# Designs tried in a protein design run: designed miniproteins, single chains, continued (3). Part 79

Each design is a single chain, and the fold is of that chain. pLDDT is the mean over its residues in the fold that is shown.

## One batch from the design tools (miniprotein)

Design m10735
Fold by ESMFold2-Fast:
Order: C-alpha cells, then sequence, then structure tokens
Structure m10735 (fold): chain A 70 residues (1-70)
C-alpha cells in the first residue's frame, strides 16, 4: 500500500526509537504490519509491544513526519 511504502522509507532513513516505531506502526493497516516488520528486519514478536492502532490516516502520518522534522 502507499502508506506502507511511505512508512518504510521514512523508518529506513531515520534512526527511530522503539516508541517512535510503535507509533509509526499505528498508521499501518493490520494486514501490512508483518510485511513492514520483515522489511525493517524487526522480529515478529515486536507487534506484541505495539499499542492498539489508531485509525490509519495519511494526514496523521504526515503530521508525525513533520513533528520529527522529516
Amino acid sequence: SPLLELIYEFAKEHTLTREQLAELLTFVLPEDIDNLLALLGLPPDFVGEVAPAATPRLEGLRAFIARLRA
């Protein structure tokens, strides 16, 4: 998905904390989480540490990126 691609590129270009990665994952559709974790080289059990996802929105992702000065 376009959101998955944008999230992956952002995470790859920036050294994110675990908390920032968890927040970023809230913008990913549930069906794309495993694929994103694989792309980022994160263990599958990392999902167990992610808070329940907020509604994934492109506007929310853009605000997150702007806040981190991407």
Scores: mean pLDDT 64

Design m10736
Fold by ESMFold2-Fast:
Formats: structure tokens, C-alpha cells, sequence
Structure m10736 (fold): chain A 79 residues (1-79)
């Protein structure tokens, strides 16, 4: 979990490698049988998509909230 947080911080600094590592960790945690790890992965994934969508929305007027809501529904259906 600490590793996932470090990758999030690096991605916020514009590190594309950190974004890829974050996605890899989220996939591993989602496959865990630990409900806390799954919850952490879901929250981290939603936070990542929110930040990414907000950056796009700032430049294009894209509806970031609708996109995040869609991702959250898909994650809830998977868990």
C-alpha cells in the first residue's frame, strides 16, 4: 500500500513511469482475496482516473464527473 501511494505522488509530478506502475499495482491488489486491499485498489484507481479526467476537462470541457461515475459503477459490479 505504501508503494502505491508513492507511485501516485510521482504521477502527480508528471512521471509517466509512475502511472504505469500504479496501474500494475492496482491490478495485483484487485486480484487479492483481502477485502481491504481490494478497497484500497478501488479507491486508488478512482483517484487516478479523477486526476487524469480533471486534467483533460480543464483543457477540453470534458465531463470528468460522469466518466469517474462510470468507472466507479464498473468497479462496484466487479467486486
Amino acid sequence: MEELEAYRAAWEAGNAEAARRLVELVHRLMQSEDPEAQRYAREALLDYFRRQSEAVARETGFDADAAIEGVQRDLDASL
Scores: mean pLDDT 61

Design m10737
Fold by ESMFold2-Fast:
Structure m10737 (fold): chain A 64 residues (1-64)
Amino acid sequence: SSGLELLARGIGLIIASGSRDVVLGAAKYLSSSKDPFLQTVLDSIIDYLKTTDPELAKKVEEIK
């Protein structure tokens, strides 16, 4: 993985560790972007939430 990909995944994990409101707000912003970096951030949020909060993961995927 490139350094930028690792950074994007790290940012996603930080966001996913926040409150539900932070996660949903970030998901709405990130889902509107065509930037591959921001899409990697969103994908890392979803991946983490699938194991920690599957119901929230589903809501984030519906926003995407």
Scores: mean pLDDT 83

Design m10738
Fold by ESMFold2-Fast:
Structure m10738 (fold): chain A 54 residues (1-54)
Amino acid sequence: DAEEIAQKMIDQGYKDESYLPLLVGRVGGAHAGSPDVGKVVEEAVKAYKELLKK
């Protein structure tokens, strides 16, 4: 789940937009076989940015 990957990054202390490439790599790698990988990455980036606002 894209949101779980985003939440795990926050839990691990990756709490800055400079870690977006790491997030994209983690989500993209986990969903490499999916035709919708780009949409999953977009959803993870959105979730991560919302978590950073808190």
Scores: mean pLDDT 79

Design m10739
Fold by ESMFold2-Fast:
Structure m10739 (fold): chain A 95 residues (1-95)
Amino acid sequence: DEDEEFSKKLREAYEELLNTPDEAKRRELAREVAEEIVEKFGEEVEKIVAEFKKAAESLDSPVAQALLEAAKKGPVELLAERILLEVEAIREAQA
């Protein structure tokens, strides 16, 4: 199931990023993971990008605007920013 493979890849990426204490290294890893996921799951990523863009267009929050700007740069940038935001949220919740 492609959805299960995609979810597994994201989970493994989150685990690696959560175990990386340096913020700059987390940003580099998020981008590398995003590139791998876009290459392997391009169609699934295109669906995610379209859904994020549609949802974010009705929001005026700084986070929504940052994600919209990342989406304009491409799917890799949007996915990398999303992964970083989710990892940082988990880190804060676990602290």
Scores: mean pLDDT 74

Design m10740
Fold by ESMFold2-Fast:
Structure m10740 (fold): chain A 93 residues (1-93)
Amino acid sequence: TWSPEFEEVRRRVMELADQAARAGIEGRDELALELGREAGRLAREAAEEGRVTPLEGNQIATQAAVHLYRALTAAGKPELGERVQQAVMDAAR
């Protein structure tokens, strides 16, 4: 089981990922991209603050990116899924 800090950061990042998925499904593509970037940035900032390790931050960002790609692809929007997945990973760097 991961640390409480890791679980809290992961939960917050996944909440943003869920919001991004909903926005994308609703046709709000730019909002989906912005929320995806926010998810990646939150993971990066948590690592910079020492709340999680850099490896843990990257694992959280990867989980969010994969979740978003799968959710948007299942909704018939694979191109948006790829764009949002990339936006999360770029913001997490």
Scores: mean pLDDT 88

Design m10741
Fold by ESMFold2-Fast:
Structure m10741 (fold): chain A 73 residues (1-73)
Amino acid sequence: MVQQARDDADSIATVSSRTAEDRGVPEASQQIRDAVRRAMDEGLRQGLSPDQVTERSSQAGADTVREAVRRKR
């Protein structure tokens, strides 16, 4: 379970990082990875379901990309 959540978080971070590169903010890749990893760890610590952990991790990645794009503009 924990390993699956970590694998899912890594996949989400990779997709979000590619989106950041496409949006012209490749420097945000580390922030995206950190945000996704933190959301996953916090979700697991709170005892959330795997689906909830995946959703929160995905949202953290997307929010980080949006914030990086806003700061660029």
Scores: mean pLDDT 78

Design m10742
Fold by ESMFold2-Fast:
Structure m10742 (fold): chain A 90 residues (1-90)
Amino acid sequence: MVTGAVAVALDEKGNVVKVGRFEGVSPEEAALRVMEESGGVAAGAAGLDKNGQAVESIGLRDGELVARIPAKPGVDPETAAMAAALKALE
């Protein structure tokens, strides 16, 4: 069960332009929100379980889902979101 998400938005050079943490929001919605609020070209979001651990991460580019990264135990959710955002920017 996903209880929230952490999302990171990037500019065209891979610089972080926004980070967001959202409770009760899907990874897709979190990624869209940080892109809309920052004008970033790519975003990544890591879903959080009830224990605050990262589940599957997703990457969006130009509003489209372009990357899915499997859950990796022990990875910080913001780090997982950043990895998905960088993959989406490729």
Scores: mean pLDDT 79

Design m10743
Fold by ESMFold2-Fast:
Structure m10743 (fold): chain A 70 residues (1-70)
Amino acid sequence: VEEEAKKILSEASITVPRKVADLLLGTTEGLLSPEEVERLREEMRKENEILLKYAEKTGDKVRVSLLKAG
């Protein structure tokens, strides 16, 4: 969990926001099927769960608030 969270965090500003942007753009432009959109949402939920657990364990209240909001 900690090692996975550190890897995600090192790329969070690049990888996770990119996935969000791709999901929104794909949905807006009709490039993604409902099934593809759900797969991307599930992947994002799993990543957020790992980051949330790590943030709670380390006491990072700001990160916890951001992850709960997104």
Scores: mean pLDDT 62

Design m10744
Fold by ESMFold2-Fast:
Structure m10744 (fold): chain A 110 residues (1-110)
Amino acid sequence: MVDPDELEAEINLALILIQLGVLKTNRKGIEEQIEKWSKEGEQGVKDLTAQLKQVDNQSKQVEELRRLAREKGSEALAKQSDEVADEVLKMLDDIKKKIQKALEEAKKKV
């Protein structure tokens, strides 16, 4: 029988993997939307600020899921969760930097 703590760690890893898949699928659309908001002045500043908060919240969620997978999972599951979480967090950091640049451009149009 699978250990209940290992099963919970596997579920937490699966949630990080789902976030990775969604980001990989939608990244181009997200980047195109950020570019559009950079051209919208005051409205763009509001939308980009809201998106930055969403990215920060998502990063915190991924870090928490990784922590739980490390505490409850086997060493192998903890390592896999760390590697997948690092990939998601890198993508979110890249998006955050793009939002920050778009915010500076949107502010120039206010």
Scores: mean pLDDT 83

Design m10745
Fold by ESMFold2-Fast:
Structure m10745 (fold): chain A 84 residues (1-84)
Amino acid sequence: MKEKEVEELLKIIEDPSASEEELEEAKRRLTKILEELVKENPELSEAQKKAALEIPEALLRRARLRRAGVSDEELVAAAEAARA
């Protein structure tokens, strides 16, 4: 069930027609799901937990830049520069 919900949220984030409100809602829901998964797996290292919780924000940043007309190559460069 959570896996299917994550797939639907990722589809919203990757949709170029999604509104800014839809992106923020998708981030909020995805973050909540990842926080629950992290709590269910206490054996995860602190670095792994931090990396997982940074995913929703990184995805949203990429989606916003893509909508601004930034190329995929520029998106990768910007993400690396921001160290998201």
Scores: mean pLDDT 73

Design m10746
Fold by ESMFold2-Fast:
Structure m10746 (fold): chain A 76 residues (1-76)
Amino acid sequence: GPLSEEEIQRAASIIALAVAYTTAKNQGNEEAVELARKAMDAVEKNPDVEKTRAFIRALDAGDLEKAKELVEEMEK
């Protein structure tokens, strides 16, 4: 059968975070790579699309402190 809404949200979040991870890795931004990895692990357990979007915006802005806070919230 089709994916559930939660499964769709998890898949979309993982795809977006995988793009962010690859971008950070190609740029040599080791802190952003680690944060993106932690965010992917968090959304596998509990998908949160709004926090995922906020996290990606923080990485794009270079706000690693905000990205860290968002990952910690996602891991709860």
Scores: mean pLDDT 84

Design m10747
Fold by ESMFold2-Fast:
Structure m10747 (fold): chain A 76 residues (1-76)
Amino acid sequence: MELDEKFGPGLTERAIADAKAVVESRGGKPTKIEVKIESENLFSVTVTSEKYGAIVLYEVDENGNLTRLLTVVVKL
């Protein structure tokens, strides 16, 4: 996975799990997940469900720690 190659193993899985939890906390079931590298230390995860879409922007530090910078959730 592109994130794992850039930021270390398992980062893609951790980010996807975190972003899925955002939609699941609202009762949505994830149907589509997209990951995009935005810059050298920023990436976004977009999760789509039947009722909700979420875009979560993450920052990765030099130690592979994830920080949510922005979470946008919209009703579909």
Scores: mean pLDDT 77

Design m10748
Fold by ESMFold2-Fast:
Parts: sequence; structure tokens; C-alpha cells
Structure m10748 (fold): chain A 80 residues (1-80)
Amino acid sequence: APSDQEIVNAIQRAIEKSGTGFLGPETLRELLEEMFGIVFKSDEEVEETLKEADKDGSGVLDAGEAFALMVKKLNEKAAS
């Protein structure tokens, strides 16, 4: 499983790649696939995952929201 530092590093890289300062659905999909081996069939699955962390309905995540989501997904994978 990825460490907290690996998660932080991956989020920072993903935000840089997005060019917006935030994580959108496409960049979030790549991050989750790389870190957890999650396979998304469509943008709808990614958008549903993003909604879990997106408190204001903006359709994007800041670094803090993304980190909280990654930790949640890591815990879910460890519990299953």
C-alpha cells in the first residue's frame, strides 16, 4: 500500500499535470488507477468517486480534499 508521503507526492504531481491547481475527474482517475489499481470503465465512475470528497459541488478537488479521499480509499482497500 502507498505511504502518506507517496500519496502526497502523487497528489502534487497530479495537480501539476492538471494545470488548474486542482484535481479534475481525468487526473483523479489516473491517480487512483496508479495508486490503488482501481479500473474505471467510464468518466461516470470517476465523477462518483470525486463527489465523495467534493463538499461544494465544484467538480474538482484541492490537495487537502484529494488527500482525505486517498486515505479513505486506502483504508477501504485494506478493510476488504
Scores: mean pLDDT 73

Design m10749
Fold by ESMFold2-Fast:
Structure m10749 (fold): chain A 71 residues (1-71)
Amino acid sequence: SERERRLVDAAVEALTEAAKENPDLEGYAGSAKRWREAGASLEDVLGIIRGAEKVNPEAGRRILERVEAAQ
C-alpha cells in the first residue's frame, strides 16, 4: 500500500541519517536500501531496524520514533 511504502521510506531515511552519525550502522542502512529497492515489506525493514537497535539502542529508538511520526 502507499501507506506501507511511506513507512518503509521513513524507516530507511531515518536509518540512513543515523548511519551518518554512527558508522557502525552503515551496513544496516545499506541493507535497508537494498530491501526497499527490492520491494520489501515494512516487517522486513523493521527487522533490519531491530538489528540496528541491538548495536545502537539510542539510534534505534530515534529511528522508530520517526517511523511512528510518519504514520
Scores: mean pLDDT 83

Design m10750
Fold by ESMFold2-Fast:
Structure m10750 (fold): chain A 61 residues (1-61)
Amino acid sequence: MHIELDEEKVKKLSELFKKLVEQKASLEEMEEAIRKLSEELNMPDFMTDLALHEARKYHEE
């Protein structure tokens, strides 16, 4: 794939997710942080949705 902008946004989401997991953040805190980052970086809805889905899956597993 030749879409370089996508990789930087994915990396920022992954870094946020790892930080939240290490802090044992609640599901609500994870969702709020992901939503806020997505708005700041103007992420496509599908990327935001995937990040939220992974947060829910990880927390409610």
Scores: mean pLDDT 73

Design m10751
Fold by ESMFold2-Fast:
Structure m10751 (fold): chain A 68 residues (1-68)
Amino acid sequence: RPSVLEVARRMHELARRMLEEGKSGEEIRKELDALFESVRPQLSPEEQQALSEARNGILADYERELAR
């Protein structure tokens, strides 16, 4: 059973790597959404909310970087 912290860390590393590779914000969003959906059934509602908030924060940070 994955921890929210471990999945959030994986999302952050994935987004950073994709940004370094020149991937679009849409591609980054799609991959983070896929990772979230893969773990969602294993998470409690509280863990799902925490991970969703972490994912949204990561996406917002990298969308800001892409808009520069």
Scores: mean pLDDT 78

Design m10752
Fold by ESMFold2-Fast:
Structure m10752 (fold): chain A 98 residues (1-98)
Amino acid sequence: DRFARIDAALDEIYKSMSEEEKQKIIEEFGVKSFDDDMGAWLVGLKLAPELPGHVLRAAIDLGLARSDPNPERRQQYLAEADEHFARAEALVEEIKAK
């Protein structure tokens, strides 16, 4: 799914970074340490601050689509989720291009 692809891409970016780059991000977020999963998302947040917000909004829209009894609002939520995923995917590609 699109969440898993974004997670995998951020994990690849995180693992490609030097320990010095990782430590600098840890210090900037004021945490003492983090695991690889948290580290991947903190790197994403550092390199594209709007990226986690788009992923969260996509998740919320998918949840609303599943629970809403109105077919028109359901389609609207699905369309909004697609737009947020596309934005997050574009931000991941911008990070990779750097």
Scores: mean pLDDT 78

Design m10753
Fold by ESMFold2-Fast:
Structure m10753 (fold): chain A 100 residues (1-100)
Amino acid sequence: SIEEKVKEAVAKFEKNLEKNKESLSEEELEEIKFFYELLVLMHKYQLELEEKGLLELPEELEKELEERVKEILETAKSPEELLKKFKELLEKITKEKEKL
C-alpha cells in the first residue's frame, strides 16, 4: 500500500539522516528536516483520517479539508508550525462532522 511505502521511506530517510547529518550544511540539514517532517505528517494524516472516519466526508467538508491542507503546506514556515496547524485543522473538521 501507499501507507506502507511512505512508512518504509520515512524509516530509511531517518537512518540516512542520522548517518550523514555531520556532512551536511546547516541549510541542507534544515531542508531535509522539513521534508522529513512533511513525510511524517502525510503518514499521520492518512492514519488519523482513517481512525476518525474522515475518509468518507460530505463533499463540502472534503473540499474544505483539501483546500486547508494545501494552504498549510504552502504557507507554513517551519515543521513545528505545519504540525500545529495540521492538528488544529483535524480538530475543526472532526467537530464540524459531529454537527452533521
Scores: mean pLDDT 65

Design m10754
Fold by ESMFold2-Fast:
Structure m10754 (fold): chain A 83 residues (1-83)
Amino acid sequence: MKTNITGSMLGRSLREAALSLGVPEDVADEVAKTGEDTSYRYGTMMGMSAGYSKALALGVSPEVAKEIMNEALERAAEEALRL
C-alpha cells in the first residue's frame, strides 16, 4: 500500500495527537483503541473515521476531534516514511 501506515502506528498517533490537544488520557486511549482496531479490519481511513466518531461519542468537540484526526494522520505518515 502507498502509505505503509499500520494499525499500530495509527493507534499510537491518535493517542499522542489527542493528548497533545488536551484530551483526557482515558478518552485518548478509547479513541486510539477504536481507530487501531477498525484500521486492522478496514484500513487507515476507516480507522480515522471510527476514531473521530468515538471522540464525538465521548464528548470531544467536533473541532478538537477533527484536529486529532489531522494531527494523527500527519504523525502516522511521518512515522511510516522513517521505515
Scores: mean pLDDT 80

Design m10755
Fold by ESMFold2-Fast:
Structure m10755 (fold): chain A 69 residues (1-69)
Amino acid sequence: SMATEQAKKGAKGLLELIEKGEATPVTLLAFGRELKELGFPELAERIEAAARAGDVEAAREQLEKVLSL
């Protein structure tokens, strides 16, 4: 679906930012908001939780789950 493709595109971009050390909690929270709008509220909540905790590895794991949609 278009929603799934948009979610995967966002996840790929954020994984690139994590690799570069450029990912911020603000960018992760913004993506969580987008995922809720795209119809993936559970993945959104997990990514937002990782962002609030400052847990980059938890965020990476959830972004990889978005890629497997």
Scores: mean pLDDT 87

Design m10756
Fold by ESMFold2-Fast:
Structure m10756 (fold): chain A 65 residues (1-65)
Amino acid sequence: MDESRRWLVEQALRSQGLDPATADGVQMAEALRRQGLLTSDYDPAALRDLRDPVEVARRLSELAA
């Protein structure tokens, strides 16, 4: 489950030309938005300090539900 979320976020980042090793939570959220996987708005300040793709994907999935 967590590996699938990590892979999904990393693929979204790479498709936008971003490096998963250096991306922050805002960049991850925007990559998912551009893939059509994020339909809700989010507070960038709440995601800025997040670096784990699994945590970012989990939080955004919960907010979208």
Scores: mean pLDDT 74

Design m10757
Fold by ESMFold2-Fast:
Structure m10757 (fold): chain A 76 residues (1-76)
Amino acid sequence: SVADIQKQIAEVDRRIQMYREIAETLRRLAERNREAGDEESAEFNRWWADIAEHAADQLEQQRQQLEQQLQQALQQ
């Protein structure tokens, strides 16, 4: 149903926001580590930030597919 698709989009939007916030937090931690001279921790946190952003990007592709399903459902 339209309502079920809308609920799925809302859940995906929530997960996208979560991963974007995780990435931002990790980027800030990496900057702090760099300022402290801890290059190893800075690299580690940047690497995890990249993983979190990649996860968000994959969810945005899923969101796009759900939007297409919603448009099809609204035409019926």
Scores: mean pLDDT 90

Design m10758
Fold by ESMFold2-Fast:
Parts: sequence; C-alpha cells; structure tokens
Structure m10758 (fold): chain A 66 residues (1-66)
Amino acid sequence: SIADLRAQYEALHAQILAETDPQQQIALLEQAAAVTVQIVRITDPAQVAATEAHLAALLAHARETL
C-alpha cells in the first residue's frame, strides 16, 4: 500500500541520516530511490520517467562525491 511505502521511505531516510559508511549510504540511497519511484508510480504515473532520470543523475553524483 502507499502507507507501507511511505513508512519504508521514512525508515530508510532515518538510516541514511545515521549512516557513516559511504558504501552503505549509497546502498540506502539506491533503496530510497526505488521506493520513491514506487510511490510516484501510484501518485503521479506520468512523472515516473522524469523521476527515474532525476534519481539516476543524483545517484551518479553521490557515487562520485561519497
């Protein structure tokens, strides 16, 4: 359900803020991105492709800077 996806996102966000290992931060960000796409697919399906493109660019930047 959408409520379960939002709860999963909140849990991942809390983990990201507490994580100090760059490799684990990247893995958590990738999981948060996947959950975000699932939420957008339910709430605004027309924006899925744009959201995936934006998140891919953000993850690429995070991998270069972390």
Scores: mean pLDDT 86

Design m10759
Fold by ESMFold2-Fast:
Structure m10759 (fold): chain A 89 residues (1-89)
Amino acid sequence: MEELEKRREEERERVRRELEPELVEAYEVFARILERLKAWAEEHGYDATPEREEALLKLREEILKELGLSEEEVEEMEALLRAYAETLR
């Protein structure tokens, strides 16, 4: 049943083409946020204290500002990534 596999591949290819620019943008944003947070943790340690949690939240806000993004825009990108991940099930 090669026809069924071809149809699945065609559907996957269409989804990739349709969502590719937005998906790439979302991945790049989250990769940058993670990299900056990792660098901060590397410098200040990995202890889960209330003070560190507050500092990480402030750092995240600063990173979003540098990227020209709002919290709402990041939430929309996260929702897009979650929806795409569900499609891959």
Scores: mean pLDDT 67

Design m10760
Fold by ESMFold2-Fast:
Structure m10760 (fold): chain A 92 residues (1-92)
Amino acid sequence: SMEDIKARIDKIIAELESLGATEEAQKLRDRYEQAVKEAEDILANPERVREWLREQGGEVSPEQAQAIADTAARLILVGVEVEAWLELKRIK
């Protein structure tokens, strides 16, 4: 779930802070806050997914657009999780 991804990001950031990587932890917090806003915006506006796909010559139902929006929102947060994990691996 998105909440599970958020919990994992928070845990990695906390571990970075415990290792004294304060600047790296703060940069990841800022990135994470931006990613959450982007994910929430996509989830609130699945019709923008439909319009974008129409521009590409595709057609999807509202239910398909919502599923794509849900997937895109999750992938945005997973991207931050991967970035946080790579930073932790570099420092640890």
Scores: mean pLDDT 85

Design m10761
Fold by ESMFold2-Fast:
Structure m10761 (fold): chain A 97 residues (1-97)
Amino acid sequence: MKKEELEAEVLIGLTYIQLGVLKSIARNAEKQGKKEIAKKLKEMYDKAETEVNPLIDEARKAIEKGEYEKALEIARQAHERVTKLMNEADKEIEKLE
């Protein structure tokens, strides 16, 4: 396996894990009765899904074509976007009394 192929696959996997974490954080806030924060976190998750899933699909298509360097760049963009949204979610959680 080429290094770029492996790195792209790892970043796609990490991006999926981070999306799952965002969803879990939103659900946990709702369970705690923090409905306002839960709604905001859910909107952040929905935005992440809308922005990130097309990038994951494009990265996978690039891997299938053997375009590993392109796949890695797109996977990095997907991971950066989800990381930014996670940092914003953490700031919203810190506002919980």
Scores: mean pLDDT 82

Design m10762
Fold by ESMFold2-Fast:
Structure m10762 (fold): chain A 113 residues (1-113)
Amino acid sequence: LDVPGVIAEARRYVDEHAEEIAKELNTSVEEVRRDFDGILAVLERAAKDPEYRKKLLYIGRLVEAGYDPRLVAKKFNVTPEEVAAGYFLLRLEKGEDVKTALLEALRIVRDIR
């Protein structure tokens, strides 16, 4: 997985479609950008830190297995953005497109908060 390339694509998508994303998630553009900036910071660290990326992928696998993202965040003492980033990276490794994976990740942040 090309994490830097994925970060660049996700940034472009949010910049171009923030209003559409906000409408789909029933939130504001400011909330979308805030949540995305938090996910982005986690992804940037994951690009440089393989052990951190491995931890995030493990968290993502728990969410995909059907565990409640809020419960996962509480049990592992991780931020909503870390849970969302982990799920995002896992979905991309499984062949999901950036748009779909990003929308799912943004929903996770909102569900935990």
Scores: mean pLDDT 89

Design m10763
Fold by ESMFold2-Fast:
Structure m10763 (fold): chain A 68 residues (1-68)
Amino acid sequence: VSEEEKEEARKEVEAVEATVRRETGDDRPLSPEELLARLAELLRAKGWSDAAIAQLVARLRELIEIVE
């Protein structure tokens, strides 16, 4: 994985963390599993399908693994 790919993945993960914190009002550090769980809950509340949520969560998990 290139440094550019890691940087882009980091930006995407940070943007998701910022969105989840803003929408939930939870300012504590989230573990990757907590972040993914809260994101799934948030997206379900916004009317996303379970299939779309599962795909996005899987992709975000891959991005988290790249930056860690």
Scores: mean pLDDT 75

Design m10764
Fold by ESMFold2-Fast:
Structure m10764 (fold): chain A 90 residues (1-90)
Amino acid sequence: MSKAEQYVWLAFLYVLMGKYDEAIEALKKAYEALTPENRKEVLEGVARIAQLLGLLDTAQRLWDAVRANPSLEEAKKLVEEAIKEFEKAK
């Protein structure tokens, strides 16, 4: 498991614990650790977090992106947008 995937998993656990600020910080670290090799797994994890938070439109966009095999630049934009939506939903 890549460092970015570990941060996404940590963020998922923080959301389950109600530690929303810590979850957002872990996702920001996942964003910085994004690579071409881990981008799909990171997007899948972020989509699951969006579903857990009830952000179904955000989750659908992320799952659609995973199927489309996005570039690293596109994956970074999607994760950044998801983090902003998570910060709004808190």
Scores: mean pLDDT 85

Design m10765
Fold by ESMFold2-Fast:
Structure m10765 (fold): chain A 83 residues (1-83)
Amino acid sequence: APPAPSKEEQLKAKLEADIAALERQLEELENMTDEELRELAREIREKTKTDVELSLEQVRVIVFSTRGLLKAAISFLKELLEK
């Protein structure tokens, strides 16, 4: 029987799956409604124990920054896959 698939091939397959999952998360964030953004603001407030009320615009900035980070991560992983 041939040896098991190379570690390199297995890593590439996993990396492609991870990239696809991150792209799905990015699409989800890009399609968030104002209602979902307000819910996210509420969750952030609860988790951080902050008394600061996050405006919808502030949450949009946070989501925009998160989208930017996800895009950078996806781009980096794709660059890694191309090497």
Scores: mean pLDDT 75

Design m10766
Fold by ESMFold2-Fast:
Structure m10766 (fold): chain A 62 residues (1-62)
Amino acid sequence: GAAAASAATGAIEEAVRRLEKELGPAEVVEASGEGGKGTAVVRAGGKEYVITADAAGNVTIE
């Protein structure tokens, strides 16, 4: 539902802000989300990170 999609988006945005605060300027290169899950590819500190968030608020950064 819409609430689950919003939660995943918010979790990704928070993770991006934390990376930017710690590593310097962050750029969202690619983002997608479906069914309350979201994935973003973020470039920060000269490295790319893959951030995945689900409807339960679980966040994974690789």
Scores: mean pLDDT 75

Design m10767
Fold by ESMFold2-Fast:
Structure m10767 (fold): chain A 62 residues (1-62)
Amino acid sequence: MEKDYEKLKELFRDENVTRDKLRELAKELGIEVSDDTSFSRLVAIASGRMLLYTMELDESLR
């Protein structure tokens, strides 16, 4: 509970570290990211990846 808030603080404080990590993950997943990709953009990419996974077979249902 309280840890969740602390984690958010850490992420914002260490934005540079998080950005670098997200970029590595995106590249590993085969997602093309620019050197000038903004932090919010990187977060969106990571989040979007999970969203795509969830919808992989949903379209095939109907």
Scores: mean pLDDT 55

Design m10768
Fold by ESMFold2-Fast:
Parts: C-alpha cells; sequence; structure tokens
Structure m10768 (fold): chain A 100 residues (1-100)
C-alpha cells in the first residue's frame, strides 16, 4: 500500500539520520506532522502497536509526529545518545514490519 511504502521510506531516511528527508516523504504522502509535548519514543511504540494491528494510516501519523518532536528536541540539544539509539532501534522494527 502507499502508506506501507511511505512508512518504509521514511523509516529508512530516519535510520540514516535524515529526519528532514523522512518528514518530506511523509508530507508527500499527505501527512502533516504535529509538534507535541509527547515523548518521541512513546509515539514510536504506539506506531508499532498500530502496525501490528494493520493500521498503517494511524502508524504513519504517529511516525510523523514522533519524527517532528525528535527533530525539535535535537535542535535544542535535548536528546541523549541512549534515546537516539532506542529511537533508531524502534525505527528498524517499523521497517522490518512494513517490508516483511
Amino acid sequence: SAAAEALARAAEYAIMGDLEGALKVLEEAGVTPEVTDRDPVELLREALALLRRGDYEGALRLLADALKNLLELLKKGKVSAEEKAEFRALLREILALVTA
């Protein structure tokens, strides 16, 4: 599906550290990310749960919000190396699920 392809491409860009490229993929897929006070890692865990239920559109929205929130925190220097590693690991799980 178009949503699964957008999820895979966005996850690939984000895993490589290109969060702005990932957000562009999602924007081209019709998703407008929202900046929230939510933890980007928790948003990705919710996206994984939605993917396991077959809700690709819901997962796409949560991935966009997670990436936008992470990008804003990175600009402020408010993300640890451990948090970046956990975020990357969750992105790899998303990629594995949508490319299976």
Scores: mean pLDDT 86

Design m10769
Fold by ESMFold2-Fast:
Structure m10769 (fold): chain A 96 residues (1-96)
Amino acid sequence: SMRKRIEELLKRLGELYTEILKAVGADPSFVPESVEKALARIEEQIAAGEISEEEAAKKLEEIVKEVEKEIKENKEKMLKEFEEEKKKGIVELPPL
């Protein structure tokens, strides 16, 4: 199911965000809510015909791959960016 794939990709993205936030000493407790909001937004876009389930899954796969690459290659830069997000207390998942 493409919907299940989208959910799994968003969960993976949330896990990556949680790992980075913990590394900078931030509270990741808001990450699950951000994942739920992102899923709801994606479902609305699919229902509106703005994006297909296949396109949503493909874009999320690219985002997950890019985030994993940034963690591997530019961990220090990524930690600094999340230190700034820690000051806001809110992390939003990227739009599709």
Scores: mean pLDDT 76

